# Designs tried in a protein design run: designed miniproteins, single chains. Part 15

Each design is a single chain, and the fold is of that chain. pLDDT is the mean over its residues in the fold that is shown.

## One batch from the design tools (miniprotein)

Design m495
Fold by ESMFold2-Fast:
Structure m495 (fold): chain A 81 residues (1-81)
Amino acid sequence: MKAAMREALAAAAPEAQALVDAGREAEAVELARRALVEGARRGGASEEAVELLDEALRAIEAGDTERGRALYEKALALAAA
């Protein structure tokens, strides 16, 4: 899961950077979130773990870093089971 997420984010990085350079930062953040979620699926994460990961990333984006971290830890625990 973690390695696949990192690889997916790295693959999306050039497109995300182009969006940032164009002043489209919100779209770059959305692209990064979608890349991490897709990477988790490719890494064999269950749909339940993927849903928790998506909720975690949205919480972090909204500024709720404590909730985001708690949900992310739950997603990792499910992916490790």
Scores: mean pLDDT 78

Design m496
Fold by ESMFold2-Fast:
Structure m496 (fold): chain A 81 residues (1-81)
Amino acid sequence: LTPEQAAEAEVALLEIKAAVSIVDANRYLKKGDKENAIKSYEDAIKYYEQARELARQAGLDTTPIDEGIEEAKKKLEEVKK
């Protein structure tokens, strides 16, 4: 792998980890477990922010990651109400 290909793969993996964390958060909410749902949304935001930083360093489009961060933050705020 070239450094650019390695960066693309790492960004994709972090986006997958973020998506899995969102799925976990939604499952916790369905069970009424707000505490674990909050933790899982916070984990998703952290993975997306790591992906965004790597994407920026590699010169990749951050738009889909930025959208993921905004959506996760909105869901986190709703759960905390």
Scores: mean pLDDT 87

Design m497
Fold by ESMFold2-Fast:
Structure m497 (fold): chain A 80 residues (1-80)
Amino acid sequence: MKPTKEEAKKIFREVLENIDEMSKEELKRAIRYLINVAKELGLEDIAKRLQEVYDRIDQMSLEELKAEVKRLVEEALKAI
């Protein structure tokens, strides 16, 4: 089931609102979900950049991971 643009905006916004309270494992799950949503919306650049963050999760601090994900989510919200 492909999300609507409205549903996608809600998903990205909810991640942005909760990200500061997320653990690294919760962020891994959130990033995987956001990659799938971005792909379904045709946001290929955002999906690729989220995948690059996901691939580097174990090399990043929690603070670095949150900062990168916040930036990408904000960019995705502007692109939707």
Scores: mean pLDDT 83

Design m498
Fold by ESMFold2-Fast:
Structure m498 (fold): chain A 100 residues (1-100)
Amino acid sequence: DKEKKEVIEKLIKIYELLKEAIEEGKVDSPALKEAKKLADELLEKYPEAAREVHKEIQEKLGEEIKKKIEEYKDAPLEEAKKVALEILEKKIEVLKELLK
């Protein structure tokens, strides 16, 4: 439980950093670099807990995310960014629910 909570808290931070990177639109964004570093650290320290949390996200959002990706596969960059931000927000919402 404690490891799972730490994984969820770090994933929320990672997704918030990814939203920031998308909004900035920079290829070498500091937010993107920090998100990748945190993700790598999380997978090294808590691989099983990270897999469990990922499975819960997939159960709740996997089909919806897949549908959105297919709908917007050929969309202009600005529309694709908006969809990516919406997906990240939904993942953050699910993660916050898992903390309760």
Scores: mean pLDDT 82

Design m499
Fold by ESMFold2-Fast:
Structure m499 (fold): chain A 72 residues (1-72)
Amino acid sequence: MEEQKRLSLAILEAVVAGDREAALEAAAELARARGIKDEKKIREEAERMVEELEALAPEERARLLEEARAEM
């Protein structure tokens, strides 16, 4: 639970910074932490998470980042 929150924060920080590679790596680790073992499914879930965050308006991404940091 704590680890998943930290990984979610790492994905958000990487997306906001424009570091897509770091965001995908953090998202893949979150997928593994959730129990996904299939490499293809890990990659698909990681890509989906990053794309969903990138599709948000900058204000919405900033709000989510603040919210995630407040929970840490």
Scores: mean pLDDT 79

Design m500
Fold by ESMFold2-Fast:
Structure m500 (fold): chain A 94 residues (1-94)
Amino acid sequence: MAREKVEENIEKLEYLLNNDLKLDELEELAKELKLDRLLELVKKLKEAKRKGAPEEEIKKIEEEIKKEIELELEEQLGLLRMIDAVDKIIAERE
């Protein structure tokens, strides 16, 4: 069911928001979910760290990444609510 995949995505997104940003795990998730903007931000953060960019610049990119994760989490939660609503309608008719 689509529900199980959405629940797994929610758990992964919540984990990344509540723990230190694991850039490799975040890049993999961004590729799986086709989140092009998040993927570009992760690549930008990796490059900034490689170049020894100022802490202020790194923090700004990390904040932008967290905002993108929060937006996707809200979208996945919305999808879960829609799946639950559809399942309820089907159950009431059958």
Scores: mean pLDDT 78

Design m501
Fold by ESMFold2-Fast:
Structure m501 (fold): chain A 70 residues (1-70)
Amino acid sequence: MEEVRQKLIEEEKARLDKEYKTDHANLEKKIAGLPEDERKRILKEHDLAMKGRRNYRLKQLEKEIDELEK
């Protein structure tokens, strides 16, 4: 079970990291015309939101794996 748990967690992390990179790059392009201070604020808010989403998804995955172990 531990090997399956690690594999699923690694795959979810890779998926979330890929989504984050894509969303971040798209956001940077989208806001490129805005003032620097506004761009920095938006990117910081996005980074904070992405960290929260990543943590939430990983916790949910751990719960799903726990159900599979039962």
Scores: mean pLDDT 79

Design m502
Fold by ESMFold2-Fast:
Structure m502 (fold): chain A 77 residues (1-77)
Amino acid sequence: SSELLEKVAQVFIDAGFSRELAEALARELLSLKDSIVELLSTYKTLGIRVAKKHGVPLTDENLKKLFEALKKAISVI
């Protein structure tokens, strides 16, 4: 639903990411919402792929922020 997408995107916005990246991450995570096992096994690889595609530097600081936001986003799904 559009409400769930906005809730998930807001987690990434609150973590300091752009709305464009937040919505892209939310769409990708929600595409896997029917398989919690797939989400939990792939979320880091998926998050890195989407962040890299959107030009986010993959520094240790940005990766830590991304992984913390991804875990929080999954808890909302």
Scores: mean pLDDT 86

Design m503
Fold by ESMFold2-Fast:
Structure m503 (fold): chain A 93 residues (1-93)
Amino acid sequence: GIGNTLLVLAGEANRAKKLAEQGKYDEAAELMERISKDAEFLAEISPDPEVAETLRKVAELFRKAAEYARQGKSDEAIKLATEASKLLVDAAE
């Protein structure tokens, strides 16, 4: 299963949230953009359609979170990253 990979992405999401909380908006945005691209790639190669759909939603949430982070809107960025992290953890179970 891909459960461990999804938990690794959730860990990266927590790191991105900490960067945003520290006011390191560009670094947070770059990490969020990387997580988004990783989620899109995993969606393309996933044999499970439900997991693939969840990963596409995660990718979209992190792309939007990165945009908010670049604008200095840390609360909005953290909220979206938290929602995406929950989807990753739930899909890993």
Scores: mean pLDDT 86

Design m504
Fold by ESMFold2-Fast:
Structure m504 (fold): chain A 64 residues (1-64)
Amino acid sequence: MATYSETGGGARADSEEQARKAHEAALKAPGVISGAYGPHGAGATADNLESARIAAEVAKKAAE
């Protein structure tokens, strides 16, 4: 699952390992300022809604 808003996006993960992968992928997305992860997912702060959407989609794909 992926979600996003005007200031950031994130993805759910089945494990902390997958959340870390999602976090790493999200940080590579354009317009991402910072990110964090935990046992059930990862999130990233972005400059705008489009960058947040891209970060969320990239994180979701990496978490699978």
Scores: mean pLDDT 70

Design m505
Fold by ESMFold2-Fast:
Structure m505 (fold): chain A 96 residues (1-96)
Amino acid sequence: DKKKIEEVRKEVFKLIAEEKYDEAIKLLEPYKTKSDLLYFLLQGVEALKDKDFETASIAFLRAYELDPSDEYLKELAEAAKKKDLEKIKEIAKKAA
């Protein structure tokens, strides 16, 4: 369900902007075996919670490779690579 994936993605970005990582993880858990895009978003959010910015960058880049039209995923990967939490939050707020 493409529309459901888009709705979940928007809510996840809103939660990332608010640093509500546990809520984002809970929202993504039902989809981890049903959508590769949402699976990599889950990996990225889990990594952000742990402040593992290197893993977060890789996960967001893998999500971007699955949907190259979503430039916000590429921007999140680059911000995570730079360990720039404020930029991650800014990008997520714009993408929500």
Scores: mean pLDDT 86

Design m506
Fold by ESMFold2-Fast:
Parts: C-alpha cells; structure tokens; sequence
Structure m506 (fold): chain A 99 residues (1-99)
C-alpha cells in the first residue's frame, strides 16, 4: 500500500534525523537542544501536511547548526541530513499518489 510505503519512508527519515541528534549529543552536547528543536519542527511540518520544502528547510537548519557545532563531522552530518530529506521527499510523493 502507498500509505504503508510513505510510513516506511517517514520512519527512515526519523532514523537518520535521530542519528544526527545522537551525533550532536556525543560531539557537541551544547547544540543538542537547538538541533532537536529543528528536527521536531520538521516532523511537525510533516504531520501537518506542510510542503516537503518546509520539512527540508528544518532538516537543513538542523544540519547547519550541527555543522557549526562540529565542523570535523560536517561530511557525516551532511550525509545524514541528505538521507533524511530524500526519505521526506519520497514520503510526500507517496502520500500525494495515495490521495
């Protein structure tokens, strides 16, 4: 079912965003709350059916905060954020197709 596939992509987005928060919690704990706030805003936008661009903007903001706090981990932070954004886009397309 398209709805089940969309939920699988949402769960994958949560896993990658969660890994980003875990990385920041370990490498730059002072930035954790700011990163978590942006991740929570991304999931709130997704749950409210906001455009994918709004979800991606919050994930980009989380990545930017994380990169500023832990520049040595910039490549890993970018990869986690890009993976989360790809799953967000896939989930939105599947939800749109299911409607």
Amino acid sequence: ALAAQAEAHRAAMAAHAGALVALVSREAPAAKDAVQQQVAAAFGAYAEGKPAAEVEAHLDAAAAIAQAASPARAAEITALADAAKAHARAAFELRRAAA
Scores: mean pLDDT 88

Design m507
Fold by ESMFold2-Fast:
Structure m507 (fold): chain A 60 residues (1-60)
Amino acid sequence: SYGEAVLGALRLLADGRPYTVEEIARALGISRPTAQRLLDDLEAAGVVVRQPDGTYRLAA
């Protein structure tokens, strides 16, 4: 489910390291467009930040 993908992304990002959309999609076994939508939703919610290099990390 989408909620399971959200939880998976948060667990992955909890290591504090930046990840690309491709790395998140690969790690969660989801498509790149699904990973992008998930990251857009999390960024809009203030949970993650997109860095200038195009990577994402948890908002600290």
Scores: mean pLDDT 84

Design m508
Fold by ESMFold2-Fast:
Structure m508 (fold): chain A 79 residues (1-79)
Amino acid sequence: DRELVRKATILWVAGNLQDVAARFLEEDPRATPEEVANARQGAIDTYREALKLEEEAAKRGLLDPSTVENIRKRLADLE
C-alpha cells in the first residue's frame, strides 16, 4: 500500500509540473500550437494515470477522497 500511495503522489506531482509547463508554453509567443497541445496532452495522460492510482488508494482507505476530486476537476479543465 505504501508503494501505491507513493506512485500516486509521484504522478500527481509530475502531472502538476507538466501542467505548469504547458501553461508557460501557452504564454510563449515562440511556441507553436502543436507544442502547446503536446504539452497539455502529456499533463492529461499523467493526471489520468495518477487518478487511477488515487481512486484505487481511496477505495482501500489509504487516501482522502478530496484528493481524487482535485485531480478530476483539473482534468476536466484541461479537456
Scores: mean pLDDT 81

Design m509
Fold by ESMFold2-Fast:
Structure m509 (fold): chain A 74 residues (1-74)
Amino acid sequence: ELSKEQIEELEKIVKNNSSDDEGLLKAAEEIEKIDEEHGKKLKAAILMKLGESVEEIEEKYGKKYAELAERGRK
């Protein structure tokens, strides 16, 4: 689904930002610029891991992120 160039860019972003939760959120936002669907899924998963509720995610980021976060639990 992703091109080799996109995968390489994503790999660099993760490598540079994988040390902490805030870095992971930043990486997800950069990934969203390259691949919106994957970036949204990653951002939703990280927000849930940080303790944001599905309701809080829906309010701040929209229903699509909330649904992806809920799906990530199953």
Scores: mean pLDDT 67

Design m510
Fold by ESMFold2-Fast:
Structure m510 (fold): chain A 94 residues (1-94)
Amino acid sequence: SMREERLVLAQLRLLGELVEELIEDIKNGKVSVEQAEKAYKTLEALAKELLARARELLGRSTDPALRAEMERAMAEVERLLKELKELIEKKRKE
């Protein structure tokens, strides 16, 4: 349903915001590398669940505009998680 699609879209957007906050906290030295690695594992697990649900909903797509927004939100979450992983790896080497 459109309500389910909107809920998953909102959850993906919130997850993206949480990933961005963690990236900034790492850059500003507010969290240790060990804390960042633990948080990354939690966020990655949540992302896998949300991305799987989003893909199921896209298979039942009834609204092209909501579909496009969901695909963008999915891509953004994947991009941010990759950036976060690369940042943690960089800080581990410092």
Scores: mean pLDDT 87

Design m511
Fold by ESMFold2-Fast:
Structure m511 (fold): chain A 66 residues (1-66)
Amino acid sequence: SESERRKEREIARLEFRRLVLLGEKDVIEHMRQRGKISAEEADRRIAALDREIEELNREIEELKRE
């Protein structure tokens, strides 16, 4: 149905955003390993990204339960 297609598109959009945030975590980890940022700064940025990813995971699960 059209409603099901809209839900699938929304899930795909959220999954893509999650993928982008996971990529940002990889960049921060690379910067930490190369000494470009402090471990403390990397930890703070990763923690913020993890919170956003957790929120996206909750939204995706809620949509999938419908």
Scores: mean pLDDT 88

Design m512
Fold by ESMFold2-Fast:
Structure m512 (fold): chain A 87 residues (1-87)
Amino acid sequence: KLETLDKIIELAQKAIDALKEGNVDEAIRYFEEAASLAEKAGLPNIAKIFRQAIDAARAGDVETAIKLAQQALNYALFEKARLLHLE
């Protein structure tokens, strides 16, 4: 689970960077991978935010997509901190 969270965090950061560079299709691909990993990891709230980021990116709303990706990243970091406190 911790390794899966690190991968979700990595994908979210790559998606934000891709959006900032104008690579919307690449960012959507990273969001799809992150959402799939979040669903499989039992993190439906994080997966939902990534799906909302995909919708925003497809609509051309890059600012909203970046904000949603940052929100998902923050939730993944919170979940990682929670797991470290339980161990």
Scores: mean pLDDT 84

Design m513
Fold by ESMFold2-Fast:
Formats: sequence, C-alpha cells, structure tokens
Structure m513 (fold): chain A 66 residues (1-66)
Amino acid sequence: SLMDRMNEVVREIIRIARESNTPEMQEILEEAETIMNDYVQGKLSAEEALRRLEELLERAKEIKRK
C-alpha cells in the first residue's frame, strides 16, 4: 500500500540521519515531518506525499555520501 511505502521511506530517512548528524540532515528530518503532517491534515494526497518523501530520501543519500 502507499501508506506502507511511506512508512518504509520515512524509516529509511531516519536511519540515514542517525548515521550522519549534520545540520543538513536535521533539515531533511524536519521536512519529512512537515510532509507527513500535511498528509495527515489532508493538505497533500498520499501520492504527492510519497513523491516528496522519496525525493527527500535521495537528498539524504547524497548528503550521506559527502
């Protein structure tokens, strides 16, 4: 389901952030929280929320490689 995928992506972002405690990674975590809050409040569709979370995951992977 989309919800299962969103939970998987969020857990992956958290895992990466725990391995790299930088200000940029803290911003990624705050953005993920905002996306999930907007989704819960009905401001974002599940499809849009998942897309934005997957973009944040790719960004987190880029930061981790630096």
Scores: mean pLDDT 84

Design m514
Fold by ESMFold2-Fast:
Structure m514 (fold): chain A 54 residues (1-54)
Amino acid sequence: SPVEEAVRALLEGAESVDEIAERVGMTKEQLDELFKKEAGVTPEELLAGVREAR
């Protein structure tokens, strides 16, 4: 799923939401919409959290 692919991109060192969106084959806007509906947070918030945690 795109959310899982986005998390994988983050773990592989993606530094921006645009880079994550490119890797999962979606636009940044589409990725943002998906994350708000399924994760309850923006991809940018997840990026910051994941990078700080690991």
Scores: mean pLDDT 75

Design m515
Fold by ESMFold2-Fast:
Structure m515 (fold): chain A 56 residues (1-56)
Amino acid sequence: GEAGRKAALEGIPYNGAAALSGGMTIEQGGTPEQAELSARVGGSDEAAKIAREAAS
């Protein structure tokens, strides 16, 4: 639920636009694939992996 997404967002280390984009996608109820893509286009594979798992 929302609490899980918020906890996951707080666990993602700040890494510029990548972490922010991934986190926002999760918060808006995006799919794991969308969260991963958002973080990855920001240039962070680590944030992309965390965002995908958090959204799953």
Scores: mean pLDDT 60

Design m516
Fold by ESMFold2-Fast:
Structure m516 (fold): chain A 67 residues (1-67)
Amino acid sequence: DVERLEADLRRRLQEHLVRLGFSREEAQATADHWLSRVRARPPEQRPAVLRAWRAGLDRLEALRPTR
């Protein structure tokens, strides 16, 4: 489930960044950087960080239907 959430967040962030004008390479680098930050956390902390991530993206998607 954490794997599925991580994959979903990565894809959404990447798409959102491209829509905001970031290049494909920048979007990938940014998503990878954030995932690196998440995976550097203790396993117990990862779900909370991912949940906060998801909440942030949900809010952005609700406000900006750029898909």
Scores: mean pLDDT 75

Design m517
Fold by ESMFold2-Fast:
Structure m517 (fold): chain A 96 residues (1-96)
Amino acid sequence: SFRVEVAEKIIEELKEKGLITDEEAEILRKLIEAYANNDAELAENTITPEIEQRLLAAFEPYVEELREKLKDPEFREEYERIQRRIREELREERER
């Protein structure tokens, strides 16, 4: 879907710019795919408490780091610019 494609491109650019790790990018891709292809009930059934804890543990340092970085106006502007640009580029490609 368009939303999945936008999210995947944002993840790749964040990874390429060193804002997230390869492992964090992989986790984010799997989460986006699960939510895009399944409803909340199916996602809940496929994510056991053990998997959820692993995802939260692996993701928590990134979430805290991103939260702190978003307090920096320069980082926030760059992040928002990347998100907006990718969303616009992919929308234009799909509208062709």
Scores: mean pLDDT 60

Design m518
Fold by ESMFold2-Fast:
Structure m518 (fold): chain A 58 residues (1-58)
Amino acid sequence: SAEEKLAELIARLKADPNDAAAMRELYELRDEFPFMAALFARGYTATPGPAVLRRFGR
């Protein structure tokens, strides 16, 4: 489910905050769970690099 995928992506980004694939998937999930993506950006998980976030601002 989307919640399980979100948890997996968060765990992956916690290990590597610059994982481009995980960041892209998280950004796609933002369309369904905008507040969850906001929680991540607020430091719920390791903060991703701003360059990665800008690259996936689709």
Scores: mean pLDDT 61

Design m519
Fold by ESMFold2-Fast:
Structure m519 (fold): chain A 95 residues (1-95)
Amino acid sequence: MERARELREEGERLREQGDYLGASRKYLEAFQLSGDFDDAFESMDSMIEASLKEGRYESAVLTSSVGISVSESQGKEERKEEFEERLREAVEKLE
């Protein structure tokens, strides 16, 4: 129980530092321990931010599309809208 919380706190710290890949890994590890889809969504969002920062726009499109599908299947409308905005941003960068 405590380990998943520690991983979330470490992920939040890494995200504040702009280490979106490091943050994504910590949120994913927290999800694997807790089974909490909010941790999985944080992992995906951080991976999208890393991909956008690195100019990997095709990867950002793919991860955003997966996030939309997963959030829709989980009934998480707010998360779906967040991923739809990320998808739009990534597509605009490809143009």
Scores: mean pLDDT 82

Design m520
Fold by ESMFold2-Fast:
Structure m520 (fold): chain A 79 residues (1-79)
Amino acid sequence: SMAARLAEAYRLMGEGQAALKAGDVETAIAHFTRAAELARGTSLEPLALRELARAYEAGGDHARAAELRKQADDIAAAN
């Protein structure tokens, strides 16, 4: 269901945030990537993409972070 999918996305975003605080960038990217997939087409999608961008930035991938932020902004502007 949509509710179960979004609940899982929120859980993964929380786990990704915890991983990022611990310095585990790889785990944070994995969790935020899955959260963004689950949140696709919802108001949560741009939030998940911004968290994913933050994780890539922490890992030193500034180009990927910029692309993800632009994608999130474009989605938010369209809704």
Scores: mean pLDDT 90

Design m521
Fold by ESMFold2-Fast:
Structure m521 (fold): chain A 103 residues (1-103)
Amino acid sequence: MISFIEKSLTPEAKKLLDEAMKKMQRAKSPHEMVAILADAIVDAPTLEVAQELAQIGLAVALSMNVDKEIIEQLENARRAKSLDEAQYHAQKARDIALKLVQK
């Protein structure tokens, strides 16, 4: 459950997650929801915040059984060694998810 993960988040990650959750209420598909979470990772100010948001995005993507390629990019963002690397993989996950929203 997201609430258990939220207990260990930095304040910056919690703020970005709260904004993403508001946008997700208007999402029309699982892929749009994952794209919103990927955008939050791209907006992360530090590697730690990006990794925390990527872990949440991965958990949501797995629960919604989204495409394997999206899951792989989110896992790469979670394991990233730099903020640039985390943001790169998050952008790839977002781009894949947005292409699938075009259905």
Scores: mean pLDDT 81

Design m522
Fold by ESMFold2-Fast:
Structure m522 (fold): chain A 104 residues (1-104)
Amino acid sequence: SLEELEAKVDEAIKNKDLDTLRQLLPQVEKLAEEVLTTPGYSLEEQLRVYRIGGKIIKALKLSSADPRVEPFERLSLRLYFEYGENEEVMAEIQRIQNEVARLK
């Protein structure tokens, strides 16, 4: 489940287990692509995938030039274009961005 994946990412970040984060990254990247290409994902699921991706990218210190970051940048842009006028959703996106920014 997405919740179990997020828990694994959070535990690896807590333990500074970069090897586990690198092993999880392809699964998280695939989920971002599935959210982008599959119409069945709820907004809550899309925001969770966005949060998980932001956390793993930040923890691994991946640059915006890294091709593994591209699906998450595309997901961010889609969320902005679909929900840019929805103040509640935009506030949640900002909350996620602030949470990710607090990671070292």
Scores: mean pLDDT 87

Design m523
Fold by ESMFold2-Fast:
Structure m523 (fold): chain A 75 residues (1-75)
Amino acid sequence: SSEREALIEAFVEEVRKKHKLSDEQVELLRRLLREHLAGLSLEELTAAMRRIKAALDKLPEVTDEHLRVLVGHAV
């Protein structure tokens, strides 16, 4: 839905700015969110995004592997 895509894009943009993600990491994060969180309701998606954000905020540096693990474990 357009609401779901807007939520994903807002989250990706926030994470990009805060953690200074590369363009490739932004596209990876976008794909992982769409693939792994596709089965979640909007409320569950919002809760999963909050968990991912909290976990990312604890890291000194964000790698591609961190994005894969944290999005995968958010379900």
Scores: mean pLDDT 85

Design m524
Fold by ESMFold2-Fast:
Structure m524 (fold): chain A 79 residues (1-79)
Amino acid sequence: SAEEKARELLKEITELARKLKEAWLAGRLDEALAYAEKGTELSKELAELIRKYGLEEKFKEEIEEALKPLAEMARALAA
């Protein structure tokens, strides 16, 4: 189902966000960038799925929590 796919994507995004942060803190910038790129692709896929099936309200909090580390990292990389 669309809901199951959304939860799977959220799980992957959350895991990538953790790996991204760990790689960045370890000074492995190439790995951090690769995780950021993959996380961005999965986030786009999740956003399209959420929009298509009207799942915005149901997953609002879970999406915000999953994407928060990626947003923080993007701001850090821009600084």
Scores: mean pLDDT 79

Design m525
Fold by ESMFold2-Fast:
Structure m525 (fold): chain A 74 residues (1-74)
Amino acid sequence: DKLKEAQKLLNEAKEMKEVIDEARKNRDSIIDRIVKRFPELTREEVRKQLDDVIASMEKELKEIEDKANQLLKE
C-alpha cells in the first residue's frame, strides 16, 4: 500500500526535521559540550563535523520527502 509507505516516510521525515531543527537551535551548546568532553578537538573542527552531519541529515530528509511525494503521485 503506497499510501501507508508514504505516511511512514513522512513520519520519519518529521522526526528527522525535529532533530535537525534542535541541532541548529542548540548548535553552539552542542559544540561547547563536545569541546568540553574532547578538549583535544578545536571548536572549528567540532563545528565543521556538526555542520557536515546536519548537511548529511538534510540530504537524507530531502530524499525521504521526495520518495514520499513520488508514492503519493501514484
Scores: mean pLDDT 82

Design m526
Fold by ESMFold2-Fast:
Structure m526 (fold): chain A 96 residues (1-96)
Amino acid sequence: TALVDLYKAAMEEMRRYMEQAAKSSPEEAEIYANLAISAARGAAKLAMGSEDAAALLEELLRAVEEEAKKMKEAGHTEIGEKLLEEVKRIIAETAA
């Protein structure tokens, strides 16, 4: 479906911002993490339009957990934790 294609695009946008965050200074990493959170919010909304909403939200959570781990490995532990907390909140609010 068109919504699933938009969801995949939003997921890819989130991953690209997180790749930039991992390579950036702490100040720049926070900016990229905020952009990634915005992309994740879009992905969550798009997931709710799908018959597979629960599976897509689980995929989003796992992707963000992976990106948060990479941020910790890059030395941006606090930024990675804030990203994970915010996306968990977005998923909970979106699924309610």
Scores: mean pLDDT 87

Design m527
Fold by ESMFold2-Fast:
Structure m527 (fold): chain A 60 residues (1-60)
Amino acid sequence: AAARRAAALNALRRRVLELSAERPVTRVDITTEVGPDGRVTVTATITFADGSTETVTLVL
């Protein structure tokens, strides 16, 4: 549903902002996967200026 997707995207955005407040962010890569049941998995990979990465995963 649109409301669930909006909430998930807002949660993802908030998490990226939290991480970027701790360390400079140089890249954000977002991938989406659709399962056979129509469930959507959104994965964001965040790369920091020091070369470290963090991954955030949301299931809609």
Scores: mean pLDDT 74

Design m528
Fold by ESMFold2-Fast:
Structure m528 (fold): chain A 94 residues (1-94)
Amino acid sequence: EDLIKKYEHLLPGFAVGEGINPLLVGKAYIAYKKGDKETARKYLEQAVEVVERLFKNNPELRAKAYRILASFAEEMGLTDLAEELRQKAEEAEK
């Protein structure tokens, strides 16, 4: 809880207003720090689903959220997911 709150302060632009669920991303990061890369991926994929549902009719905000989640995926060593999310962001801006 407190750790997730701290991340909200350290990541400008990372907020509920961007469609990013801080609890899901925080859980992913905690799993990653514990060496559980599979659980980290699962929580980030859940955060992607939230973004896709929330911004179904707003491709601009969806693209922005994909880029934020891609940065988290890359930080956690989930390179394939990061690349996929960057590709989705590019496609959403067309």
Scores: mean pLDDT 76

Design m529
Fold by ESMFold2-Fast:
Structure m529 (fold): chain A 105 residues (1-105)
Amino acid sequence: EEEKIDELVEAINRGEFQKAAEIAKEMGYEEIAKVLESLEQAVRDGDEAAVEENIEKLTKLMEEKFGPEYAEKVREAARNAVEIYRQIQEALDLIRKTTAELAEK
């Protein structure tokens, strides 16, 4: 159903890659789920080349299964999510450092 595809795209756009992978598995698209898991790992590792490679793989799979409109939506959502995910991780790391420094001083 289109509703499940829209939920998948929304989860990706929010940077909820694990939730997006679960939705893909529920739909029977384990390959898409695996690419989403690889994308999250690449973002965590700071591997920009692997991030772009996995976004391209995800886009190709979405085009093959759901057509070019969903492929483009997913490409945009994934790129936006990667930037948001990085910003959240940087903010969390800064909070941890600041809290530790304040506790010591």
Scores: mean pLDDT 79

Design m530
Fold by ESMFold2-Fast:
Structure m530 (fold): chain A 71 residues (1-71)
Amino acid sequence: DLDEALARLLAAADRLAEVPELAEQGRLTREQAREAAAYARQNPSVAPLTAEGLRRLADGMDALADAAAAA
């Protein structure tokens, strides 16, 4: 589900934004994800790939936030 994938990425980006060194990366990723989701809503054929991409990116951002919290 595209909306669930976007929501998950936005939550991961918000976690990243709490780390001062990564805050801008989180903000830019959030902006790009919203644009990608908007495009996918207008172009349903790419929606499954966009949702998968957003989920994969969210996993990476969560891992980065977890690593920062452990440092």
Scores: mean pLDDT 82

